# Designed miniproteins, single chains, part 110

Each design is a single chain, and the fold is of that chain. pLDDT is the mean over its residues in the fold that is shown.

## One batch from the design tools (miniprotein)

Design m3828
Fold by ESMFold2-Fast:
Structure m3828 (fold): chain A 100 residues (1-100)
Amino acid sequence: GLNSELIADREQVSVTFLAGLLKQLLEAGVSQDKAVDIVKSYGDRIGLPQENIETAIKLALSGEEVQLSPENQALLEEVVQAYQESGSVDAVLKVLLSYK
């Protein structure tokens, strides 16, 4: 029904965002282990099912293009900058959790 379709669309947007986050962290020189930990921590804190988090990680590591909205692209650029300035996973999570 309509509610199930709306839920699926929201979950798909979240999966795409997490995949984009992982890709941008890896491109910025974050180690795969640290980048995966950031993605898992953020996904868990926003209440995503573990299966959806794992799907996002697989999508990012597949090398396929991830299409993001301009707003999400700008957010991920800010997240990457926070990591480059601090080298801290906590700084990245703080930026991500400041957006609603």
Scores: mean pLDDT 74

Design m3829
Fold by ESMFold2-Fast:
Structure m3829 (fold): chain A 74 residues (1-74)
Amino acid sequence: EELKEKLKKNVKLLFEIMQKFSPEEAYRLALHFLRLAKERYPELFEDIVKIVEEIAKTLSPELQEAVRRALAEL
């Protein structure tokens, strides 16, 4: 519960940082984050993916495509 809210907050912060990057840099950062999450926190990975998908819908179209590309690469 609290952990899921913390993850959601951290994913939002990551995406806020990504908005300062180019779409290609944002794609690489998102892909790296998702791969690291899958390797280090496999039990939380499904929750992380759902949070990422939910937050991505609130982003600019360019960042939405960057995140979509990262998710497709997994």
Scores: mean pLDDT 76

Design m3830
Fold by ESMFold2-Fast:
Structure m3830 (fold): chain A 89 residues (1-89)
Amino acid sequence: MGELTKWFEEAAKDAKEVIAVSRTGAAALPVLVQAVTDGKPAGVRAMSPEEFKALYDIEEEKEFDDYKVYLARLPDGSLLVAVELKSEL
């Protein structure tokens, strides 16, 4: 968790927004995104992976033990950060 938090601090320097991504909908991720992005000023919202991929091109991805994080570039040059909880098997 601490490594993910530190990575978020670095990414958030350029990130405009944080999105929670979930295959089963957003319910499992709001608390997770809240915990990981605690203190971040960016708006937080939830969407499915399909919706996220339809709206944004993924520029970079990074994998952690329980999470996968995506970066997408916005027209103003800032980054959009998306967090997906890895499979719940």
Scores: mean pLDDT 60

Design m3831
Fold by ESMFold2-Fast:
Structure m3831 (fold): chain A 87 residues (1-87)
Amino acid sequence: ELEEVEEARKKLDSPDPEVQREAVRKLNDAIDSPDLEVRKAAAKALGYALKHEPNREVQLIAIAGVLRAVATDDPEVIEAVREGMKA
């Protein structure tokens, strides 16, 4: 699962908006993972997508994922979002 999150993060840099949409949906789903490292990696990637994504639909899914990450009330997950947004 962590490997899938890392792959999805790389796919956010794809020029294909369909690949980007698939990637951001996978990252959004990973926020619900029981594995903290998976949740942190997904949160960081979603923060990155929120700052760097020009596609409106992908950015909207990233916003939803970031809100879900913040709703976990896990300080490590919230910090990962901030880190992604700084990249």
Scores: mean pLDDT 80

Design m3832
Fold by ESMFold2-Fast:
Structure m3832 (fold): chain A 74 residues (1-74)
Amino acid sequence: MSEKEKKAEKELLRLVFQATRDASQEEADRVLHALAEAWHLAKEGRFEEAEAVLRRVFPEDVAARLLEVIRRYL
């Protein structure tokens, strides 16, 4: 993966966190919990279930992109 691609992905994650930071603490906790749960599922090879968890909290486009980032870290 190129440095530019990693930087773009980090910037998107930062924007997502910035957007959820102004949300209620309960909503922010839900987002963080979903990300942690999706990571755990992806680590076990359950990528479809991880995407479903992300789609509960993020739009489909964002969820799919976040899953790709998670998959690339594994």
Scores: mean pLDDT 71

Design m3833
Fold by ESMFold2-Fast:
Structure m3833 (fold): chain A 82 residues (1-82)
Amino acid sequence: SVAEEVIARLRKLAEEHPEAEGALNTLAHSLEDAKSLGDEATARAAEHGAENAKKFLLSGGAPEELGEEASRLLKELAEALK
């Protein structure tokens, strides 16, 4: 599913960026939890994650570009589930 692909990509970014590992895994875990409740819950989790991803990642010392990529992935997921 699109949600599983986005979760996998967030976890891959966490492996590649140790400074953002906690934040990216938190976003991935939130999507995994929401996925068990259905597409509407997953879309809401993705929208919330997208709004907060840049600030959350920047507070952990991640580069702005990583926050932008994470936000983009989450926005694309939310749109795909509408």
Scores: mean pLDDT 83

Design m3834
Fold by ESMFold2-Fast:
Structure m3834 (fold): chain A 66 residues (1-66)
Amino acid sequence: MLKTVTIEIDKSDPASVAAAKAQIRALLAKTHHLDMSDPAQAAWADAVAAAAVAVSGPKLGLLTFE
């Protein structure tokens, strides 16, 4: 069952940014049935997670996946 996932990102806190990337990566792996032991699939998920965090707004952001 897919639920709306809200991820809170504090861009001033490196630990918050790292946690947000990890949550996005895990959500991508679950949603797309990725094998994270495959370096190509892991690299794709990591790149998408990094891009998503980079393009979020300049203030405290709630990132919602539906």
Scores: mean pLDDT 67

Design m3835
Fold by ESMFold2-Fast:
Structure m3835 (fold): chain A 89 residues (1-89)
Amino acid sequence: MEELTEEAIEATDEFIDALDNGSPASVQAGAALRLIGSLWTLALTAPKEEALEGIERVLRHAREAPGSEEARALAVRMAEGTLEWLKEK
């Protein structure tokens, strides 16, 4: 569980960095897919309570991460979407 949460945190940082550095659209898309994939891997493979805690930790990290407000807001939106889906289950 810890490893999946750390993967999602790393993916969050990579995504914010790709957006803020004006990376090519393909690189930004790859970073976005990695972030969404890591969040959904956590949501689908961990026990619900552990997945909720992990995604909430990713969400907190995204809100506090270094980077532009715009890039952080997009990362937050991805984590919130996954969290909302998991809570509905």
Scores: mean pLDDT 83

Design m3836
Fold by ESMFold2-Fast:
Structure m3836 (fold): chain A 63 residues (1-63)
Amino acid sequence: MLTEREVEIIDAVERTGSLSEAAKELGISQATVSRRIKKAEDAGEIEVKRDEKGNVLSIDPKE
């Protein structure tokens, strides 16, 4: 289950389309945003679409 903090981070990334912009909106580091997204993905809570360079394109909730 996603924490409230992880939901806020995911929502910010979806709204901005950028890890750096989401980090600015939330007042945290880009590394923190990236780490939280990876944690949620590893837990099976979200599915992340990435380009060939590993940049996040979209995030979808997992069933």
Scores: mean pLDDT 74

Design m3837
Fold by ESMFold2-Fast:
Structure m3837 (fold): chain A 70 residues (1-70)
Amino acid sequence: MTDDQSKNMGKQLGDKATDIGKKISKKKGTDTGIKKLGDLTGQLAYQSSDNTFQQTLLQLTKKSVDKMKS
């Protein structure tokens, strides 16, 4: 993959994670643990930049997708 694609993906994933974190926090409203996780994920995406976050997200996403297929 090109460096440009990797950087773009990292930024998009970070932005989407923040948006989803907000939505999950608001929608759930009843579980503080879930609310905290959503907010923390958004903050981590913002602070960690692309490297660590995208790598962790890719690993988790791949695992999740494999499970959903089964």
Scores: mean pLDDT 58

Design m3838
Fold by ESMFold2-Fast:
Structure m3838 (fold): chain A 77 residues (1-77)
Amino acid sequence: MKEEEEFRKRVMEESGSSEESVDLARWIAGQLDEALRRTLADIEKEIANAEKNGSYTEEELKRLKSLADDIRAALAS
């Protein structure tokens, strides 16, 4: 508890600079981009497997393709 309070105080004192705030925002944006790219790759693999194996319904396959398109649009923005 005390160590967490001291950490929060130090973060507040250090994050008062614009440079640390920009670095944090940039790091968060990088993590989100990486997560979206990994999710897209996994969905594309599932679509490819579904098309080969027929394991999904036509409706489920359409939903996966729509989700992949949405993620591609987000990454292109």
Scores: mean pLDDT 70

Design m3839
Fold by ESMFold2-Fast:
Structure m3839 (fold): chain A 94 residues (1-94)
Amino acid sequence: AEVAAQRAEIDARIGEIKKRLDENYKKAVEISSRAMIEVNKLKKKADDHIAKARELAATGTPEAVAQARQHVDLAEDYANKAESIVKKAEEEKK
């Protein structure tokens, strides 16, 4: 039950992170080449952590789920950085 609940939370968070990264990449493409390049780099880093998180969560052990959560936290940090880049670019576009 506990592990199943944590795996569901991880899967939900991964879905949200992927949506946020896709939305911010799309916005960046419309705003500036610089923002697009930077967001793309962050998206790739986040995707690497998401892939590791999914593999770890699939094992279903408490230790692996805890490690998966750490990778999701890192991916979320990259998503937050991508949002900051887009917001700054939107403010600076004049």
Scores: mean pLDDT 86

Design m3840
Fold by ESMFold2-Fast:
Structure m3840 (fold): chain A 85 residues (1-85)
Amino acid sequence: MSMRKEEREKKLQWAERQIEEGREMLETLRRLESEHVKRLIAEELERQKRRLEEERKKYKDDEEVNKKLEEGIRLLEEALREARR
C-alpha cells in the first residue's frame, strides 16, 4: 500500500473543497463586505479630497502650501483608484 496515494487523494479532495468554499466566500465578501467596505473607504477619501480642494482656494497666494495640497490631492486620487479597483 502506498501512503502517498491516500494522502494525495485526501489533499486533492481538500483542495477542491477549499476552491468551492473560497469561491462562495469571495462572492459573498465582494457582494457584501468588500463592496461595502470599499464604498466606505472611497466615500471617506472623496470627502478628504474635497476638503483639500477647498483649502487650496483659501491659500491661492501661497505657492508652497498649494504644492503640498496638490501632493495630498494626488495621493488621495491614487488611494481612490485602489479602493475602486
Scores: mean pLDDT 64

Design m3841
Fold by ESMFold2-Fast:
Structure m3841 (fold): chain A 80 residues (1-80)
Amino acid sequence: SKKEELVEKFLTIFLKILKKYGIELSEEQKKLLREFLMSLSEKELKEMAEAMAKLPESDDPLVQMARELGKEVLKVIEEL
């Protein structure tokens, strides 16, 4: 499924960005995140990534992480 491929790419990027910021998810947290992403439409996934990418520049590490995550996901969506 195209949606399953998009979710897998989204999850891979999410986990890589989290690890870059020193955050490692448990197997249970990864499963919940995958289930959450699978519950969203392709449009909702893109809108979420766009919203995150549009966050203002900030010294807050959570805002920096979310912004970088959104930008990396949008790159993958645009390459398809």
Scores: mean pLDDT 81

Design m3842
Fold by ESMFold2-Fast:
Structure m3842 (fold): chain A 89 residues (1-89)
Amino acid sequence: SEGEKALKRLAQFIELRDKLINNELKDNTTIEPTEESIKKAEEIVNSEKKYEEFKKELREALKKAGFSEESIEKVLELIDKNVEIYRKS
């Protein structure tokens, strides 16, 4: 379903955050959803507090990695869109 696809995409963004924080992102790094990141994504979509905390942490991680403010906002918009898709499913 579209909701299942949206949840997996959210899980990929959680993996991205974790790899950025741990300085593990390389040019050939594949970001794939894990069972743990899918569980975290489910917690985030069901909790506004966790959702806002996740977005804040990802924003700071992307900023430290040298992403522009415009690129960061586009990533956060994609996250918001996938949360809405999941919630409507």
Scores: mean pLDDT 83

Design m3843
Fold by ESMFold2-Fast:
Structure m3843 (fold): chain A 66 residues (1-66)
Amino acid sequence: GCSAAEIEQLKQEVLQLCKEIKELKKTDPGSAELEEKGRQLEEKLAQLSKCAPEVTMKILEQGCDV
């Protein structure tokens, strides 16, 4: 099972990746780093959704409109 601390950690990691992806889209939209961060975001979102799907939806609405 997922603890509240694990959910909060995943939430923070997702928010950070969303910020980094948004900046890379502005500065270097063709970079391999953008593709890699996109994959990391997908993996973290999948893990967070498995633990707390409601939290995943909320975080996407509040800090990740990518």
Scores: mean pLDDT 79

Design m3844
Fold by ESMFold2-Fast:
Structure m3844 (fold): chain A 68 residues (1-68)
Amino acid sequence: GMVTLTEESARNAAEALEAQFGVDAEAAYRALVAVGKTGPASEEEVARAVVEAGGDERAAQFVLGASS
């Protein structure tokens, strides 16, 4: 499916990733905003951004589940 990432949803996801998975919130926020700025993103693109920010597949699945 396609995921819509706003700056607010990216910030909320980044803070949750830091709290639950120890991912750097600022790195996660930048990666998610970069994916979302061109419109709706694929689940694969969102998962890749989370991994690029230092998350694992569980962190990526968490963000995708919260966006459903």
Scores: mean pLDDT 78

Design m3845
Fold by ESMFold2-Fast:
Structure m3845 (fold): chain A 95 residues (1-95)
Amino acid sequence: DKLEEVARLLEEALRALEAGDVERAVELTKQALEVAKSIDPSDPVAPMAIFATEEALRAVEAAARGEMSREEAAKTIRGAIEMVKLAKQEREARA
């Protein structure tokens, strides 16, 4: 499940960011975005997964530039993870 893979990569990015490895967090968030973009475009959750992951990437890149605190970037990643997990739960409830 690509939604599960996106959530896992974002969770890994969060752990890297909390450990102070901002470069690794950016790399993992970029990987999550590539997975999100590979979701079938006809899937109604695809736009939400892409949006959430793009917001997470912007936050981590801002933290890498010193334009955002790691705490604020971490909050944005946690929000993205929750959105992706909610989208997955909604799909499972409709199946």
Scores: mean pLDDT 84

Design m3846
Fold by ESMFold2-Fast:
Structure m3846 (fold): chain A 96 residues (1-96)
Amino acid sequence: MRELAEKAREEAKKAMAEARQAAEELLKVDPETGQKMLEEVEKKVEEAERRIEEADRLTEKSEHGARVGLTLANLAYGELQKMKDDIEAKKKEAEA
């Protein structure tokens, strides 16, 4: 369980960087939509950072804490991946 929670936290951190990068790329193609998406990414990154910190604390305390930590990290990862995908889709539409 702890190993899965650690992997999920690392994947969530990568997803944060990828979401920011996607928003920056969209900003180059569609400045108005890109700026809005960059602001939304910043809000989601703040939420994800809080969830990752909570996952770290819970993982160290108990097996139950590790399961909760895994859930929180996976939730953060999923939301950031969805946002990245949405941003990439908007970039394709803007380029079309």
Scores: mean pLDDT 76

Design m3847
Fold by ESMFold2-Fast:
Structure m3847 (fold): chain A 63 residues (1-63)
Amino acid sequence: MTIQVVLKDGSRIPVPEELKEDGLNALNAFKNGITTYEQAKGTVNLFEKLNLDGSDVAGVEAV
């Protein structure tokens, strides 16, 4: 299973294996809402490491 960040323009950015835990936190945050501090922190860390502005992100998906 690969995790991808989906941007508002339709672009998809694959989450690398070393960011897998941050990717899972972001996936859960986008599917179920942020329920823990770790989900929020992991999502922010993922976007910073991928050099993304969160406002440009439409979602996170598993493929």
Scores: mean pLDDT 77

Design m3848
Fold by ESMFold2-Fast:
Structure m3848 (fold): chain A 86 residues (1-86)
Amino acid sequence: MEEEEQKLVDEARKKADEMYEEIEKAGKQGVDLAKKTAGKASKDMQKMLDDANKFSKKAGDEVGKIGLELAGRVAEILKEAEEREA
């Protein structure tokens, strides 16, 4: 992978980890805040995926994978937050 592709992938991974921490903290405060925070993170991740796809298919594929992993982890946080408030 080219150095520029790797930078995009590394940046997406760091931001995905930051988003996960924000959503996890929001989930502890309430399900509505968690959903709002997750929605913002989804939009930010989509922008990173679009930028990576404009650079190369390889960068897009890797960032897309990071986005899918984040979405799965976030779904578990939202489920736990809903169960805790039910």
Scores: mean pLDDT 82

Design m3849
Fold by ESMFold2-Fast:
Structure m3849 (fold): chain A 96 residues (1-96)
Amino acid sequence: MTKEEELKAAEEAIKAGVGPLVRASQAIANGDEDAFVAAVRELVAGATGLRPASVEEIKRLLPNLSDEAARELSALGVTPELLRAIQAAYEAIKKK
């Protein structure tokens, strides 16, 4: 694969996650845990086969979540990589 083909593949993967990522980060900004869990559920449907994050890892990356929401996200199989992407999107939105 050329570097340009690899970049296009990365852009396609990001684009597939952009809608749910934006919704998840907006839900965090609004304190809407139900909307956040719904957006993360959509993201997890595309990210099968990865190790799920523990409740402790979720709380470390998203300390504003309730313990109940963190447990639900762990049960859904959310990965640490996905949580970091959501946190990065939230930080980007806040800095605008």
Scores: mean pLDDT 66

Design m3850
Fold by ESMFold2-Fast:
Structure m3850 (fold): chain A 57 residues (1-57)
Amino acid sequence: MEEELLKKIEEAAKKASNVTEGIQKVADLVREYADKLSQEERDRLAIKGAKLAIEIK
């Protein structure tokens, strides 16, 4: 589950036209799967996704 969601997060970040849009799309994905993830997994994915959105120029 975590690996599959991480791939979706990466695609959303790459597809975004700017950093703000990328962060919002990543947050929406993490929220959608929140009840299937532990608190630690949610925090880890949110941080990693935000970092990917920022690093994708």
Scores: mean pLDDT 73

Design m3851
Fold by ESMFold2-Fast:
Structure m3851 (fold): chain A 61 residues (1-61)
Amino acid sequence: MGTGVAEVKGHKITVTVDGEKITVEVDGKKGADGVAAIQSLGDEGKKAALEAHRKAAEKAV
């Protein structure tokens, strides 16, 4: 299991990778609410989520 964190516009994005299961959390909001929060942050939110995912994947090996 690996966890990565990135910040964008004062919001904390956490991605957890556990095998094939990927969980995204924004400021404590998980699932659909976390995804909606990333979408509301636009391209910057998407880039931050990808960076958090990269860090999580590195720790999952």
Scores: mean pLDDT 77

Design m3852
Fold by ESMFold2-Fast:
Structure m3852 (fold): chain A 78 residues (1-78)
Amino acid sequence: GPPPSKEEQEELKQLRLKLKEELDKIAEIENEEEFLKKLKELVEKAKENGIIDDESYEIQLEQIKYAEQRLEKRKKLA
């Protein structure tokens, strides 16, 4: 398809800035389980807005799933 327009590029830049602000708020969450839940929501939002591609989206989801599994194992062992 045609390259993204200047307006589309500026919209993506604004969406990235908003997601960074949301990520900074998520980083303040002390509860690791809630942090991972909010991070997953942010990754899905980034995919819906076209900020990340399908490959990056799958990688991020696998990393979050791995972190969630590790957290559950730590809760059982601690």
Scores: mean pLDDT 75

Design m3853
Fold by ESMFold2-Fast:
Structure m3853 (fold): chain A 64 residues (1-64)
Amino acid sequence: MEKAAEALEVALLPQVSRETAKKIAEYVRKNKATKEEIEKILQSLGFSKERAKQIALTVENLEK
């Protein structure tokens, strides 16, 4: 779980600000967010539905 949050932050950095990436990663780790919850969070931050799903899938694969 912690490693997935760190990887999420790194994966987001090329596309979003460092502050936004940290905010997302902290929320995911703190709340043990599921793939669907991550998708919802990313969409609330302005990410498209498809992009949010791709990022959430990456995080899910790291949690397996």
Scores: mean pLDDT 71

Design m3854
Fold by ESMFold2-Fast:
Order: sequence, then C-alpha cells, then structure tokens
Structure m3854 (fold): chain A 94 residues (1-94)
Amino acid sequence: MTEEELERIRREAPAELERQLEEVEAYAAELVARGLSAEERAELLEQIEEAERQLEKTMKEIEASDLPEAEREVLRMVAEAQRRVIEILREALA
C-alpha cells in the first residue's frame, strides 16, 4: 500500500464508516419494529458471538503484526467500527 493510498483511506474512511454505522442502526431499528421470533433471536445471537470471537482474534493479530504503525491505525479504526456494529445489534436483541 502506498502512502497516497493510506492517506486517502484516512481521509475517506471515517465518513464511509459513519454511513455504514447509520445503515446498521436503521437495520437494527427495523428488526425491533417488526419483532423477532425466538429462533431468529437465537440465530442472530450466535452470529454476534462468532463476530465477537473473530474481532478479538483480529485485534490480537493487528497488535502482534509487524505492519507499519500507520497501517495498524487504519486496521484498528475498522475494528472499532466492527465493535460498534456488534454493540448496536446486541442492543436491538436485548
């Protein structure tokens, strides 16, 4: 990845991630509004638990990597957004 590509990601990614989080919040609100069956809730909780395990693994891999700090910062930003998605979905299923 070039410095130019990394700079573009740093500039553009926050707005794109914010947009994606807004879409997830809208989706979660729709799930709550329509109601979830016990089976659907159980399946979504299982998927959330798997996503949480994958996120923990990814974060450990980022910190253990020998990638340049600038690239690790971008990866941590994406991981933070993924954590936020998990939180939104868990709140919807509560």
Scores: mean pLDDT 79

Design m3855
Fold by ESMFold2-Fast:
Structure m3855 (fold): chain A 74 residues (1-74)
Amino acid sequence: HHMTPEQRRELIRDSIDALYKLGKEAIEKGDVEKAKNIIDSLRQLAAEARSVDPELYEEIQKKIDEMEELLKKV
């Protein structure tokens, strides 16, 4: 609640990068449950990003869509 929009944006960006890496690794290993949990975490970050940075929100949505498409093939 006491972060500036810029500080919030940077925190969300760092979290997205870490979760995206872990999610891709989980998909590569066939760990569907872990990958789904990571996607849910990214959806929560997307909701937070929507009010701070619409471009960041779109970036998160693209990453979620990519991982969900990959999961359909596992």
Scores: mean pLDDT 81

Design m3856
Fold by ESMFold2-Fast:
Structure m3856 (fold): chain A 94 residues (1-94)
Amino acid sequence: SEGQRLIDALRRLRDDVERRRDDLRSQLSSLPSDSREASLLQQAISYYDQAISLLDQGIRAAEAGDIDRARSLFHQAMDYIAQGELYVSQAKKL
């Protein structure tokens, strides 16, 4: 069904975002905790954590048949991912 394809797509994106967050956590663990780079990566991780939460809510909305809510939550998650990537980009310029 169309709803099942949306659920599968959201689950794949959620897994990709979680893997990205875990990679950033691994990078953070090798940095001094008081460094500017560590601070920027901590901000990025916070945005990805919020994106994962929104994607989990979107999956539940899609499973309930609320496609409009699932799409709204997906767009909000994408905004948080974009903010997270901005902080990663700033950390890489240091």
Scores: mean pLDDT 90

Design m3857
Fold by ESMFold2-Fast:
Structure m3857 (fold): chain A 107 residues (1-107)
Amino acid sequence: MIDALTQTAIADIQQLGDMLSSMVPDLKELIDKKTDEAIRLIQEAGRYAKQGDVEKAEELVRRAFEVVAEAAEEAYLALGDPEMARRMREELLAAGERLVAQVRALG
């Protein structure tokens, strides 16, 4: 259900943001800002999906995961781990596409 998908995505994004900000305290303000933006975008996507605007919901989900991927990439680059930065970006963008597919299946 859309509410369950939205709540799971928000919880996962918040946990990732908390983990990243604890690993790289110098980037905490940036990570918190990006985390909050991504959560807001997921909340908006859930609202549009419930209204039947699946195309707009998909756009907002992709944007949310792009924002989270950017935060994760910057955090791992700051830790001196460009391989993990690349992997986290790829995995988070893939997670966004999986959520898009789930939203599309429900619309």
Scores: mean pLDDT 87

Design m3858
Fold by ESMFold2-Fast:
Structure m3858 (fold): chain A 100 residues (1-100)
Amino acid sequence: MALQLTELAQKARDVAKGVIDLNKKDPKGTKKMIEKLEKEDPGAARLAKLAVKLSETDEQKAIDTVGSIAHLLAVAGEADDVQKMLDTMKKILEEIKKKS
């Protein structure tokens, strides 16, 4: 299995965990993050919403699902788009955390 696919999946899991953790501590900040993501990268906003929604039932399953989506998209030749989505999510997540 290619190292790059594993790294993207792990990065997606880390970002999903960050979004879920923010939502537990600051649900208002998480909503603001998602609104900002809708403007910069609608795909990133959908991943963030999915992570939050699935975490209501099972946090680990939410993290694993986001990682699996990133892996499948990368295998389908969309690795660059996935990386851009994850980078945008991480950037906005860190901006919101600094204000919280």
Scores: mean pLDDT 81

Design m3859
Fold by ESMFold2-Fast:
Structure m3859 (fold): chain A 65 residues (1-65)
Amino acid sequence: MVSRYSAVNILASALEIEGVEARVEERDGKIEVHLTARTDEQLEAARAAKAALESLGAEVTITRE
């Protein structure tokens, strides 16, 4: 059975296939996900995933470079 942390990491890995840089951190039971998008298409992918990641209990930050 997949834990919440594992589910977050699986989704982050899927985003990296789309070219979005994903960094997952756990601090005091809080999961933080930092997503970096370099194109508008990557930004849309990151934004679409944000709601799913937040539903898993993660705090999501998206950066456009």
Scores: mean pLDDT 78

Design m3860
Fold by ESMFold2-Fast:
Structure m3860 (fold): chain A 68 residues (1-68)
Amino acid sequence: MQSLQDAVSRLGEVLSRERVARAYGLMMDYVDGRISPEELRKRLRELGLPDSLVDYALDAVEQAIAAQ
């Protein structure tokens, strides 16, 4: 649960508020099964995230899914 909030905080170090909100929306779409892991990675990279933060965000959403 806290891991998703920690991911949003880390994304805020690199992205504007508006882009953080878009990243969070994409992460929630993935949690809901609306997009694939490949699509999530692609969209997060398009927002300007480095691969390390894309991987970090994916780990955070996987933890959120496991917590249900």
Scores: mean pLDDT 77

Design m3861
Fold by ESMFold2-Fast:
Structure m3861 (fold): chain A 79 residues (1-79)
Amino acid sequence: SLAEEAKELAEKGNIEGAIELAEKLVREGDVESAREALRYALEQAYKQRDREALERILEVAKRAGIEDIAEAAETLLSL
């Protein structure tokens, strides 16, 4: 699945690739898989202290209405 592909990309440090797959899933109307893909991207961005990636994850989550990921990204950006 695209969510599994996003997990593999995030685990390899390719956070941007995981975010791009999440955006594709949002366009396809698969919000549940998009949420999962963004969660893997968020976990990796936090581990890497990648603020730019966290900001992009927040933007995508807000546009898609994925409230839990948006709140998590906002919290991590406030640290």
Scores: mean pLDDT 88

Design m3862
Fold by ESMFold2-Fast:
Structure m3862 (fold): chain A 98 residues (1-98)
Amino acid sequence: SKNEEVKEVIKNKDYERLLEMFRYAVRVGSPKYILPLAKMLKEEDIPEAIKILMETYSLDEKEARELLEKIKNAKDEKEVLAILVDVGVKKLKEAVLK
């Protein structure tokens, strides 16, 4: 399963599959996988990681950069969940107020 694949990538520090698994973790909204994968991102991976967040959460580039930085600096998966909930609430408010 993809869950077993993502666990293996995190455990083994498999940088070749990092962006593939980051895309998966972001799509399924799993804080426990997003956090370790985000912390593994190298400078060269940042542009594609930003694009993944933009595409998945309908963010502009600035919002996606700010989101990625918050995730990378999160202390635990609970803080990542709070960050993702705040993004979802903001987008819902923007949609309802139109």
Scores: mean pLDDT 85

